# Designed miniproteins, single chains, continued (4): the designs that were tried, part 66

Each design is a single chain, and the fold is of that chain. pLDDT is the mean over its residues in the fold that is shown.

## One batch from the design tools (miniprotein)

Design m14267
Fold by ESMFold2-Fast:
Formats: structure tokens, C-alpha cells, sequence
Structure m14267 (fold): chain A 95 residues (1-95)
């Protein structure tokens, strides 16, 4: 069976994702153009994850990774971000 806390973790993750979308809109107003593009890509990624749209999630992830590289992120940082998104996607898929 699933872990005893899985439903609580899933509910908290959905709440945090919705809060992230609301905060992304507020932060975009104060961001540089490149940061605004990253915020928009992350927003699309979160929306795709909530909608369980794998193709849209992959497209938004690659866009966010491209913006992170433009901002000077290392390949190790890119791999860490990709791993975190994969973990979130796997958790959402079990809901």
C-alpha cells in the first residue's frame, strides 16, 4: 500500500503549486525580461503538471532549462532542476 502520509504530501504539493502560480504573477512585475521569461516557463510547467499534460510539461521544462542556461546555470544545476521536476511529476501522477 502507499505510505501513510502520501495523501497529505500530495495535498500539500497541490496547494504549494497553486500558491507558486499566484506568486509567479506578482514576482513577474518586478523581474528583468529574462527572469520574466523564466517565471512564465515555470508557470506553464506547474500548470501542465496540475493538468497532468506530459507533453506540455516536457515542453515547458525544456524552455525553463534553456532560460536557466542563458542566466548562467551550470549543467549540475540543470540536472538537479530536471531531477526535482521528475520527482514532482512522479508524485502528481500517483494522485
Amino acid sequence: GPPLAEAEVQAKLLELMRETLARADAEAARATPLEQELIAAVRRLVEALLARDGAAAEAALEEALAKLREMGASEAEIETFRGLVAAVRALVARM
Scores: mean pLDDT 75

Design m14268
Fold by ESMFold2-Fast:
Structure m14268 (fold): chain A 75 residues (1-75)
Amino acid sequence: GPLEALRAALERARVEAPLAAAALDGAIKMLEQGGSAEEALRALERGLASARKNGAPEVDIRALEEGIRAAREAL
């Protein structure tokens, strides 16, 4: 499901993409606290938009895009 997909994305992002890792961790916590997958995805999409606007490293942008994609496919 989306929670497992986001946990896998976080593990991959943890070392190389710290900004993406922080956003993914936030989405995971939202799901663990009873939030919907839609709310978690909306938070990640907002994080991705902010990362792009602020010129975040490409590694962080790609990690966020991959996490969002994996979570959507796991819905």
Scores: mean pLDDT 87

Design m14269
Fold by ESMFold2-Fast:
Structure m14269 (fold): chain A 62 residues (1-62)
Amino acid sequence: SFGDLLIESQRAGDAGDRRAAARHTVAAYEALRPVLDTLPPGDQAYLESLRRQALETLRQLE
């Protein structure tokens, strides 16, 4: 579910693996992309913020 994807992304981050956390965040966003526009604006902004941060992290890593 949506909540489970967010929890998995958060857990990967807490484990200290920035790359895994970033990959999970991008995967979660892409899984939600077909229904993204149906979410409340606050949730859309939050997810886009997380995706943006994740992509930046991946770009800075090897």
Scores: mean pLDDT 74

Design m14270
Fold by ESMFold2-Fast:
Order: sequence, then structure tokens, then C-alpha cells
Structure m14270 (fold): chain A 80 residues (1-80)
Amino acid sequence: SLREEYEKALKELMELGKQATGPGAVAGVTGAILRLIGTAFEQELLLKKGKISEKEAAEIVRKAGEDAIKLARDSLRKYG
């Protein structure tokens, strides 16, 4: 489900956030989390309006989670 994909990605991002030791790394991980939240919120609204399927919404959030995790890891490499 969309919620399961969201929660899975958020858990991974929270673990990456524990590795952030400086303001730049913290900001990068925070930005990644906010992007994931925005995508998940948009897909939830589309689901509620009947404009997207549960399967498609879950896939979009899964990809957004992968992108957010990559962004967080890149931020840790650059600023941590």
C-alpha cells in the first residue's frame, strides 16, 4: 500500500538522519524527508478523489522513497 511504502522509506530516512553530524547533513536529510512527505500527500489526495489506483499510488511513493533515500545518502557523503 501507499502507507506501507511511505513508512518503509521514512524508517530508512530516519536511520540515515541518525548518521548526520553537522548542519549541512541534517538539512539534506530533512529536505529528502520533506520531498517524500509531499509526494505521499499528493498521492493520498489523488486516491481520495478517485483519480489514481492504490497500486499506482504505492509505486509512485516507492520511487519517491528511493529518490529521497538517494538524496539523503548523497547529502551525508557531501556534508558528513
Scores: mean pLDDT 87

Design m14271
Fold by ESMFold2-Fast:
Structure m14271 (fold): chain A 85 residues (1-85)
Amino acid sequence: SEAIETIKKGAEELSKLAPKAKEKIEELAREAIEMVKNGASSEEVSKVIDEAARAALEATTDPETRQRIAEIASETIKKVKEALE
């Protein structure tokens, strides 16, 4: 599934930027993947991705890293919505 691969890539990138939040990001990514498998709406999946991004943001105060986290989260949500139609 393109949506599942997109979630995996987003989680990997967020974990690299916020290593202190890695376990929480991976947990939420697993939940998002299971939601996709169970036919959840793009809105519901997007909320879990936003939660993963929030965990990453709480793990850093660096403005450049925070901006990159926001960009990755936004791109991941956009691609997941496109994949789920």
Scores: mean pLDDT 86

Design m14272
Fold by ESMFold2-Fast:
Structure m14272 (fold): chain A 91 residues (1-91)
Amino acid sequence: MRIREELAELGGELGKRLRGGEGEEPGRELGEAYGEIAERLGNREAAELLIEGLRTGDRSLVQRGLALLEEAATPEQIEALEAELRRREAE
């Protein structure tokens, strides 16, 4: 329940990480991970928005990409996305 809110929170945490960190190298790796997952979910538009948003630090693009994934993905696919993002954030 409230997968949209959880995805929005994850996008917000990524936005903070990209803005808080010098060098932006972790942001690029995270962008690649999001893009790969969006492609696996079959949503190219979401992949493009997430990669561009994470590259530029634009939270609105990240939120739009995550919203498209929420609409297109099954609960199992969303859970897999969240698990991969948590794993990348833990690294």
Scores: mean pLDDT 62

Design m14273
Fold by ESMFold2-Fast:
Structure m14273 (fold): chain A 118 residues (1-118)
Amino acid sequence: MKPKIAIGFLGYVTADGKAEAVLAAVDEENRLVAVPGTILPDSKEELDENIARVKEYAEKNGATLLLGRAEGESPADAYRQAAEVAEKMATEAEKLGYPILADFFRGAAEAYRQAAER
């Protein structure tokens, strides 16, 4: 039996032209696994490349992919949008039976909300 992997990828673009991403992946037993070939993006172009690579990896490996993207007019708005997307991803991960992945994105949402308040 081949392990089934679930991947959560959330990327966002800030109003100052910076891009960042958060990636987590788990196996059928909810253990964290590495996804090869991803980089931490510094720009919108690198973010789009990472999205393409994650999609290819998921297709080749029969993995479940939860994909989120956020953009904001201001740094605070970008973080607030990222928090909302992360909360939706957490809810979806929980529905699919991936509680570790859900907890990861709930943590990301809280971190983004804190960043938006500054």
Scores: mean pLDDT 75

Design m14274
Fold by ESMFold2-Fast:
Structure m14274 (fold): chain A 115 residues (1-115)
Amino acid sequence: MKSPVEEALERLDRLIAKVRELIENGKLTQEDMDELIAEAREVVEIVRKNIDKLTPEQLREVARRLSEFAAELQKALDYAEKNGLLTPEQLEKARETIDEVGAVADELVRRLQAL
């Protein structure tokens, strides 16, 4: 059985790949955005719940993947906005969630620097 952190890392790798594929193929839908934002929030909660249990190596790896995921989500948001896929309220919620993903990545980097 995988640890929650190991599962979060694998989930992040799959989500990053999925976002890239959806954008590259021009197939990103409103439903895809809703699912990606929901999964981003869940991953952030898993990381926050386990943050005090992370090794320095895990802190580094999770921070790197969260930063990469936030960047890919921003590209997806830009695509969705250009194609009119989201309402203003959905755009704001997506921006808030992406900012939260980035903020958690920054917190993990700060914890690494304090070691």
Scores: mean pLDDT 86

Design m14275
Fold by ESMFold2-Fast:
Structure m14275 (fold): chain A 92 residues (1-92)
Amino acid sequence: HMKKVLVEIYALDEDGKLILVARLEVTVDENGNVLSAKQIEGGEVLSVETSKGILKVRVKDPKTGEIYEATAVLLPRFLKDGDVVRALAKKV
């Protein structure tokens, strides 16, 4: 069965605080295939790359123009509907 999870992408600001860069609603099948990724909050999504159990996202901060890249690991057997997966992004 398909599972919907929330992927939250965070980065460190200049003061070392975690800031939310983007939120995505992601649908994953039983084999770890990402079926959809919908941005629900945050900066401009530039790209979404998917493979089994892996989601790579590039997001542009609309205030700074900085580009962030995050990788989220989505293992379907350990996920429940409505789970929150947090990923830490790096500047590219």
Scores: mean pLDDT 77

Design m14276
Fold by ESMFold2-Fast:
Structure m14276 (fold): chain A 86 residues (1-86)
Amino acid sequence: SIQELSKEFAEKNREKIEEYKRLAEEGVKTGDKEKLKEAVRLMAELHKEFIEYLLKNDESFSEEQAEEYKRRLEEEVERTLEAIEK
């Protein structure tokens, strides 16, 4: 199931997830825009890797769905980075 694959992915990528969370927390506490942007970029990389992990391991997940999710993720990342720069 997608829930099981999500747990497996999180366990395999625990260090990257912890780094993303640390950067986000520090960026918010200090108002450090560079740390916030780094957190967003790491989050985006993790989400793209997760989409690819689903595509490889979930037969119900299509390449068309993967491309659509990646496109939406990229749009959201661009908007978020722009908002941080303000």
Scores: mean pLDDT 83

Design m14277
Fold by ESMFold2-Fast:
Parts: sequence; structure tokens; C-alpha cells
Structure m14277 (fold): chain A 75 residues (1-75)
Amino acid sequence: SEIEAFKKFIEQMKAEKEELVRYVEETKGKEVAEKFRELLEETIKKLEEAVKNKDIDKAYEILREFHKRAAELLA
């Protein structure tokens, strides 16, 4: 189901968070890495709430916003 797919994605984000932040720090510096960490943590929290409420449309909206903000931050 889409809910189970989002649950797996959230688990993956949590597992990879520290590695991704470290990579951003190495390539873009500490300030960008700190902002990226905050974005990841905010996104994980919002996705967990959307999944808890079984709101798949909201989960997709959260992912679109994450991609937009991450692209702007990492440019």
C-alpha cells in the first residue's frame, strides 16, 4: 500500500539522515548542513504525522515541498 511505502521511506530517511548531513557538510559547509538537517527532521516529523492520519495527499505535498526546499538549499 502507499501508506506502507511511505513508512519504509520514513525509515530510510531516518537511517540515512546522518550520512546525508555529513556529505552536505563536506561539500557545502557547516551552515548549509545545519539547515539541511533541520529540513530533514521537519520533513520526517510531517511525514510521520501524515502517515498517522492516513493522509496520502498531504504526504505527497510534504515530499514536493521537501524537494523544492532541498534543491534551493543545495544549489
Scores: mean pLDDT 88

Design m14278
Fold by ESMFold2-Fast:
Structure m14278 (fold): chain A 104 residues (1-104)
Amino acid sequence: MSPVEKAEEILAKADELSVEEQLEKIRELLETIRELLKQGKYEEALKVAQITSFLLAKANDALAADPNATEEQYAEFRELVAEFARLARQIYEALRAQNPDLVL
């Protein structure tokens, strides 16, 4: 299974996952993005990042809807959002370096 296919499967099942499980899957996808960046697979990294952004949105909604959501879960979510933003920037910078005409 490709990294993109695995990310799509995670997103498809996201509504069946607890908040804690959604945060765990986001962490796994961020690790996948880091590995793809190390391998120079920037276009595939972008696709995984796009899917990860939808999962982050679902996790945010799930946290907001959960009256038992903890400050620790919100702190973890904010940390994952910050890591995602850094990785997304690295992807866009790498893609622009390969194609300076790319308007992302």
Scores: mean pLDDT 86

Design m14279
Fold by ESMFold2-Fast:
Structure m14279 (fold): chain A 91 residues (1-91)
Amino acid sequence: MEYRGEVVETPARPVKAGERLTAEAKVSVNYPAGTQVRVTAAAYSETDGRGAVEEKLAPPQENVEITVKASVVARRDGLHRVRAAARAEPL
């Protein structure tokens, strides 16, 4: 299974430890009708070297677009940038 999606980076901005940083990724999935697809989004804080992963199930439909959000909590004060990427996998 292939996907076509976008990767979203948030601009670098000053944050405090404990703030939640959220990024969105959009995935376009082309699959046969009735196929169940799992969409996984991952977000990473490059400053802390930490990430989080979130999953969503796609409806069983051909050529569907799905938006997923992933978030990571900052561990240190300072400039942070979050990058999100998504992928789709048939179940």
Scores: mean pLDDT 63

Design m14280
Fold by ESMFold2-Fast:
Structure m14280 (fold): chain A 82 residues (1-82)
Amino acid sequence: ALKEFEEEKKRLEPYVLEHAEKIVGDKEKAEEIVKEAFEKGKEVLEKKVKEGASVKEALNAAREVMLKKAEELAKKAAKEAA
């Protein structure tokens, strides 16, 4: 589960970072957002696995939460900067 999550993170990170940077306009802030989103995704993965979900189900849930959290944080940061 954690190994599969790290592989998914490595695959998604450049795309999520690029998207966040485009919204926020600040690379350092985008990197912080991506880090926080992935930490939340890992939390959801661990919770789902603990609740008896399959690795595939846990990874899908983590991926959705990571993408949603990154978008939410990026939009919030952009709004606060305005």
Scores: mean pLDDT 78

Design m14281
Fold by ESMFold2-Fast:
Structure m14281 (fold): chain A 70 residues (1-70)
Amino acid sequence: SAAQKEANRAQMEAGSLILAASVALLYNASKEELEKILERIDEFMETHKLSPELRKELEEVKKRLEEKLK
């Protein structure tokens, strides 16, 4: 169904954001780069219906980014 294709696309996009954030944190990316990733995660979470599990993963990554930006 179209709804399932959209959900699958959202899961792939979320996975890409989690990977991007994890890599950026691992190599100590610039504050500007970390802020851009955080903004993209916030926008994604505001515009998509997500499973509780996926939302939890994004929230955990968001928390790590926010902690690094202190």
Scores: mean pLDDT 85

Design m14282
Fold by ESMFold2-Fast:
Structure m14282 (fold): chain A 100 residues (1-100)
Amino acid sequence: MLIERLKEKISSLPDEVKKELRELFNKHDEYAKKINFDPEDLDHPYVFEVAKLLLYIANVIDDEELKALAQPVVDGQGTEEQKRRVLEIYEEIKKILDEK
């Protein structure tokens, strides 16, 4: 499953890279809170910022499935389903990074 593969790949990253990712997620969460982001507002610019972060992560961990999910949203061609999936995967990766 995608989530189990992402957990394995992310957990295998160097501690320095995992620290950088945690800082990026914290920055995105702080911004979402500041703008009172509504997860149902799939056309909000923040959705594109989340997709860009996921695309960055996909390139770091070399995950083609995550790249294929995030790229259309970054390019402004994402479907509603892809945008929702991007937000879901963001929350799942955040949980992986917060695992101790």
Scores: mean pLDDT 84

Design m14283
Fold by ESMFold2-Fast:
Structure m14283 (fold): chain A 118 residues (1-118)
Amino acid sequence: SKEDFEEALNFAKEYLSKQGITDELTILQAAFILLGVKAYKEGASIEESVELVERLAREAGLDESTIEQLGRLTRAILEGIERGLSPEEIAERLVELGMDPEMARILAEMVYDYLETL
């Protein structure tokens, strides 16, 4: 919903700004991932949650390569959560998918902190 999006966006913006990350596109992409995580927590499958993230990114006008990358990152995060992996172990998987190590750590920690609010 719009309220879920605003909540995820505000969470991502506050979290990332404390890490010195203020670019709107990175914050928007993080918010989409958080919405996928929320959908999964509320009973959606990994596939349904990934499809949600890709649909939101497409509706926002992101290019196909960015949409595909967000889908891969979301899947890796959700598979990690399902298997009970730590934020550090999830960050390692995100690095293998081409993410910067510091950004991977921040994203994995942000996802777990967000889950605690649900």
Scores: mean pLDDT 90

Design m14284
Fold by ESMFold2-Fast:
Parts: sequence; C-alpha cells; structure tokens
Structure m14284 (fold): chain A 84 residues (1-84)
Amino acid sequence: SKLSEELRKEVDKIVEEFKNAKNPSLEEILEYMKKLLELADKALELGDSELVLYILGKLEEILSEASKLYGLSKDEFIDLINES
C-alpha cells in the first residue's frame, strides 16, 4: 500500500542517518531505535508483516552496533528504551 511505501521510506531514512553518524551518542541511538519501534507498530497496524520483519531486522542491526560501541547488552538497551 501507499502507507507501507511511506513507512518503508521513513525506515530507510532513519537507517541511513544512523549509518552516516560517525560517533552517535547513546541518546541518539536510543532515539533511532524508538522511532523504528514506532514505525514497526504502524506497520503491524497496517497488517504488513514483511515490513514489520524488515524493521525488526534493522533494529537488530542497530542494537548490535550500539552494543559494540557502548559495551551494553541487548537487554540493557531494551531496558533503556522502556525507561525513556
């Protein structure tokens, strides 16, 4: 659908912004992840399961890189998202 195409473009924009950041702060990384989670919820409401899985894959990539940068576990990052 047109809405799914617009959501996908927003996802790709956020992913590109993360990839272009040379030294993203913890706060910036948390904001990227929050935005992707909001877009995943919207994709789920549209019934676009392929887009949901795509967004979750991008979240996993960002989470993996953030874990390496800050020495935090995946669970620790999830806790930070839920607390903010």
Scores: mean pLDDT 82

Design m14285
Fold by ESMFold2-Fast:
Structure m14285 (fold): chain A 89 residues (1-89)
Amino acid sequence: EEEKKKEIEEKAEELAKEKTKAVMDAIEAGVKDRKKTIELHNEIKEVLEKAGIGLVEGGHSREELEKLLYEAYFKLEKEKLLKKAEEEE
């Protein structure tokens, strides 16, 4: 089942990239609207906390947030796919 693990990892990477891009695009579009930006940052905090990644008080730069989001989504999607594979759908 080495191939199955590789497929899960590749799929998790693609999903993490897609989700990170969607959030970063939304932040860029919402930068002119502070309310939307705050709501997006709250969602980001929830995702990062669920992945076990802490945010530094004072926040992070856009570039740092993008990196942390990718890592968080990759971890969460990989765990989700592994659980699904273990269930043997």
Scores: mean pLDDT 71

Design m14286
Fold by ESMFold2-Fast:
Structure m14286 (fold): chain A 86 residues (1-86)
Amino acid sequence: VKFLPIDFSKLSPVERYVVEKLLETAKKLKNPVAAYIYASLLFDERFYGLDVSKTPLYKFVKLTLPEEEIKKIEEAMDEAVREASK
C-alpha cells in the first residue's frame, strides 16, 4: 500500500518542523526515496498512532535500507520530536 505524499499545507507548525528535519536527513542518505518513505511511516506511527509494522511498505523499506541508515532516520525523528515538544 502506498501512502499519499505529505501535504505541507495541511500540517501543523510542529508537524511541518518534524517533516522538514526528516527531509533534510533523507537527502543525505544513499537511498533518499526509501529513507523518506521510512521517515514518513515513522511520522504516521508517532503522530497518528498507526501500526506501520504490519504494512508491506514498512517491510520493503526495512529490507532496502541498511541498519545504520534506519538508525539515522529514527534518531532524526526522535530529535525533531524532542525539539518540537520544547
Scores: mean pLDDT 72

Design m14287
Fold by ESMFold2-Fast:
Structure m14287 (fold): chain A 77 residues (1-77)
Amino acid sequence: SDLELAVRYAELGIEAAKKGDIETAARYVGAAVGHLARAAGSPDPEGVARAQEKWLSTKSPEEIEKEARAIREAARA
């Protein structure tokens, strides 16, 4: 399901962020948000994913990890 994929990608984003890999972390968390958006009925989940990835690529690893954790919890709710 989209919610299961959102959890999985958020967890991959957390691990990448812990390693300081900003680009990989931003990409995984963007994918997680895209799947969360699809589950919520968004007409453009891929556009949402790309926008979030771009925004997160400007953030520190610590900030990306915190956001990934929040997205994971939202997908589990």
Scores: mean pLDDT 89

Design m14288
Fold by ESMFold2-Fast:
Structure m14288 (fold): chain A 79 residues (1-79)
Amino acid sequence: MKKVVIFGAGELGKEAARALVERGYEVVAIADRDLAKAEEARKELGLDAEAVELDANDKEAQLALVKEYGADGAINAAP
């Protein structure tokens, strides 16, 4: 199963996560600048994804997160 990270826990990020899970992807992490939004998103989606606080402007941290979780791809739904 291909693994993905979602950056941005807003409505677009939640929709992307649902669509990817339906197509057989595993969402391994949901990241947002607001940790509470990432935690709410994983709970609403019923996913065993890690909630991560991450600044959308920190591209190195985004790449490090993808590598750490062994993700095959990422969806950037952050502004």
Scores: mean pLDDT 80

Design m14289
Fold by ESMFold2-Fast:
Structure m14289 (fold): chain A 58 residues (1-58)
Amino acid sequence: AMTAEQVVSAARVAKNAGIKPEDAARALATLSGMSLEAAREVVENPDISPERVAELLA
């Protein structure tokens, strides 16, 4: 499973690469096992804390 830090890093890389937010959220949900709603929260909030991401992964 991805760590919270890996999830945050993946979201930032996707944003910097110009990947559409919806596509980034879908990929992140698939790779991490989190819900699509949780993945959207991560993608929407680039300054999201690893602690918040850990809650979304649980």
Scores: mean pLDDT 81

Design m14290
Fold by ESMFold2-Fast:
Structure m14290 (fold): chain A 72 residues (1-72)
Amino acid sequence: MGLQHLQQAGQYLKKAIDAYLAGNYQEAIDYAEQAIRHAQEALAAGAMTPEDAQNLIDAAQAIKDKARAKLA
């Protein structure tokens, strides 16, 4: 369970960044939210350290906030 969430967290973060760079801001938000969810699940399963989880969540949140600013 946890290893799948670890892998998905990284993949969704990449998709969020790619979507943001492509100008698809809603998709960037949706992928960033998926990255945060999977990072939290990986942390809960012991597959990710609290530091690594926080770094990924912070990166995903930054993309989400930037994308939201573009939609306003």
Scores: mean pLDDT 88

Design m14291
Fold by ESMFold2-Fast:
Structure m14291 (fold): chain A 76 residues (1-76)
Amino acid sequence: TAAALASLTPLEAAILALLAQHPNTPLTVAELADALGVSAAAVAAALAKLEAKGLVTSVPGQGVVITDAGLAVVEA
């Protein structure tokens, strides 16, 4: 729902929206930091919170991808 998206920080929402545009492409912390113009540390902290919420998942050696739950939040 829109309320679920509103519960995210602006950075968390931006990461989730970017991943939703590339659902079949894992993105690294460095790629997300470059795309959003923020530090890798800020992206890593936001990803940890998104993963704890089940909205993204880690792909070993490739980066992170959005989950079905994450897509539902973005599409709300």
Scores: mean pLDDT 78

Design m14292
Fold by ESMFold2-Fast:
Structure m14292 (fold): chain A 61 residues (1-61)
Amino acid sequence: DELEEELKRQLELSRKLAREIADKLTKIAIDFMEDLIAKGRAKPLAIQQYELLLEVEKERE
């Protein structure tokens, strides 16, 4: 069914786009958190979130 094949192609493209966007957002979030930590504005919870973001970035490689 052509419709099923087209849906699979759209799903593949959506997954690739989602991965690219997520990767860029993760890097932006890490940079933002690093800036907050450097300025002494990060709360303990934010530092834990930063460490989790670093693990996510590491898992990508």
Scores: mean pLDDT 74

Design m14293
Fold by ESMFold2-Fast:
Structure m14293 (fold): chain A 95 residues (1-95)
Amino acid sequence: DISSFTPEQLELVEKLAEEFLFLFANHGYRLTEEQARELAILLVRNLVIDKKSIRETTFELTRLAEELLGKELSPALEFMLGVLVIEFRNYINGK
């Protein structure tokens, strides 16, 4: 539920949603804007609010993406999701 998100966290969601759209498209997957936003919301919720681990967040993110697409992610895309999660955690820790 995004009603608990700050305006700054909502801006992070929109920025990350665009990054998910480009990442998935580069790997041959077509996300809708709403699906990309759902992935972004999970990422912000898990790492910024709930302080979950990289491993748990990557697992949940991959699971959600597969449910939204109705198919398994390629190993290359799954690897790049892990990289994105690490980079985002480093970004928020650097603030």
Scores: mean pLDDT 86

Design m14294
Fold by ESMFold2-Fast:
Structure m14294 (fold): chain A 87 residues (1-87)
Amino acid sequence: SAEEVIAALEARIAASAPGSLERALALAQLGVAAYQQGKLEEAVELLRRAVADARAALAAAPSAEAQELLRAIEEALDVVEEELKKK
């Protein structure tokens, strides 16, 4: 269920180190889930946190994976922020 997926993502966020790609990915997935539920303000907050962690991870250990994840999260954040402005 969606609730089980959300609970698993929240547990992963709690278990992940700040500034890690693992936490960035879990925050991004939770942000997308919030967006799909119409929780635009929560989605923006989660995606902003995901961007911060992805940037920190990329700075600590540059990789194609970190660069691609950061780009994807920034694109998702732009979409959600644009929809929030239209409400």
Scores: mean pLDDT 88

Design m14295
Fold by ESMFold2-Fast:
Structure m14295 (fold): chain A 57 residues (1-57)
Amino acid sequence: MVTPALEQQLNDYLQDGDEEAAVTLLKSIGEEDARTYINNSPNLSPEQKQYLLSLLE
């Protein structure tokens, strides 16, 4: 489940360049839910979406 608090934490990690923490957070909600969130997030650029999806492989 992706909450507003989790989305804020993810954005903070991405802004700080902490990709490992961002991926760990996304994996904590499950791969399918993480992929759905990434694809539907208006706050992520297309490049960020592609990158995060590649890390969930």
Scores: mean pLDDT 74

Design m14296
Fold by ESMFold2-Fast:
Structure m14296 (fold): chain A 65 residues (1-65)
Amino acid sequence: SESRIEGLLRSADQLEEDAKKYEEQAEKLRSDPSKKEEADQLFRDAQSFRNAAKSAREKARELAA
């Protein structure tokens, strides 16, 4: 299951990277009040990616035990 652990950690890294990109996009939109809903959605999507990354890392940790 080493390959499975490595896959989960790689997926978590990618999800965290995607979350950062969404957060950066949302921050850029914050300066425009007309983009509030779009910015809020990007922050929610980023949070979802971060939660998924945490779950993947937790699963990898359980498999390593």
Scores: mean pLDDT 88

Design m14297
Fold by ESMFold2-Fast:
Structure m14297 (fold): chain A 112 residues (1-112)
Amino acid sequence: REEAIRLAEEAIRAAEEGKGREALELAREAAAALPELRPAVPAIEKVLEEAGDNPEIARAVALTVLRAALSEDPALEAAEGLETLAVLLERAGLPEAAKALREAAEALRASV
């Protein structure tokens, strides 16, 4: 849990420095470090493929992972955050990444 929080905080810092790809890779590692968040990993990888150069999107992903890792219910918090982020990505013209986030949110809800 502490490792996931540390990696997510590093991801937010990388995104604030304009390093979107590095931020998403750190967010992926943060999600992988906490068993309850592992269903989010494929969706974060899809965001990296479609929008890795966008630090605003990377920051939103990293913040979602951080909030989930700090939550009493990480899977539910992550599911709600990814559903919100999917709306943002669909409006940004990234429907495949948005779909991956919705599928990850369903998997996270099923794990609770």
Scores: mean pLDDT 81

Design m14298
Fold by ESMFold2-Fast:
Structure m14298 (fold): chain A 101 residues (1-101)
Amino acid sequence: TPFAIDTSGLSVEEAKRLAEIASKADAVAIAVGPGTTLEQVRAVLETLKKANTPAVVVVDERSPLREEVIKLAEELGFPVIVTPNARSAAAITAAVLASEK
């Protein structure tokens, strides 16, 4: 089952725990909004990479960390989508992945 993650408002440890739970899903969409930190994204992506969980990083184009998140995702081997609404796009991405029969 696909899973969507929004790390906005979470601590790095909370984001890591959420990623550990989400790593049990078939695929994960990660929303990166204006309130997301680079440390949260790194912790989530490293957790998912270690678990070999497929994931897509969905970055809000208004994020001050947009370029840094893109670079981090590329370094760790995750695809990135840049969009005006990362939360909605991440939820849609997770739903599309769930529609495979």
Scores: mean pLDDT 75

Design m14299
Fold by ESMFold2-Fast:
Structure m14299 (fold): chain A 88 residues (1-88)
Amino acid sequence: MEREELRKKLEEYAREADELIEKAKNAKSEEEKLEYYEKALEVLDKAIAYLKNSPLKDDPEVQEAIRQFEGAKKQLEIKIEETKKKLE
């Protein structure tokens, strides 16, 4: 895997997650919002797994990207829990 290919794949994951988060913000119900947040979480998990399984995983740029995606995942997990509480 070339570094350029890695960056393109990360841009794709980031775009997909951002689109799902935007759909969650514009959701008509808490149930729809939860569905989109959970889909976004799945995309972030795929991005983290992709980076950790990369031949470049020991690269400082890749380690920083892992930290950024893990941070985004933690924030999204908080939003998911808050949304679930509204559905209880």
Scores: mean pLDDT 83

Design m14300
Fold by ESMFold2-Fast:
Structure m14300 (fold): chain A 64 residues (1-64)
Amino acid sequence: SAIAERFLAGGKELLRQAAETGALEAALRYVHREVEEMVEDGRLSEEQGREIKEALEREARRLR
């Protein structure tokens, strides 16, 4: 979905910027919580939320 794609792109950009300042883990926790809230609000399915969290964790591992 467009919402999932835009959130994933924004989340990855946030993680890249946070990595430059040593705030990667805090940013990862923040985007993880936002995904959970979007699933709770019905803006994302549980499957979409899981896929986005997995993609963000892969990006964070690449940036570590």
Scores: mean pLDDT 83

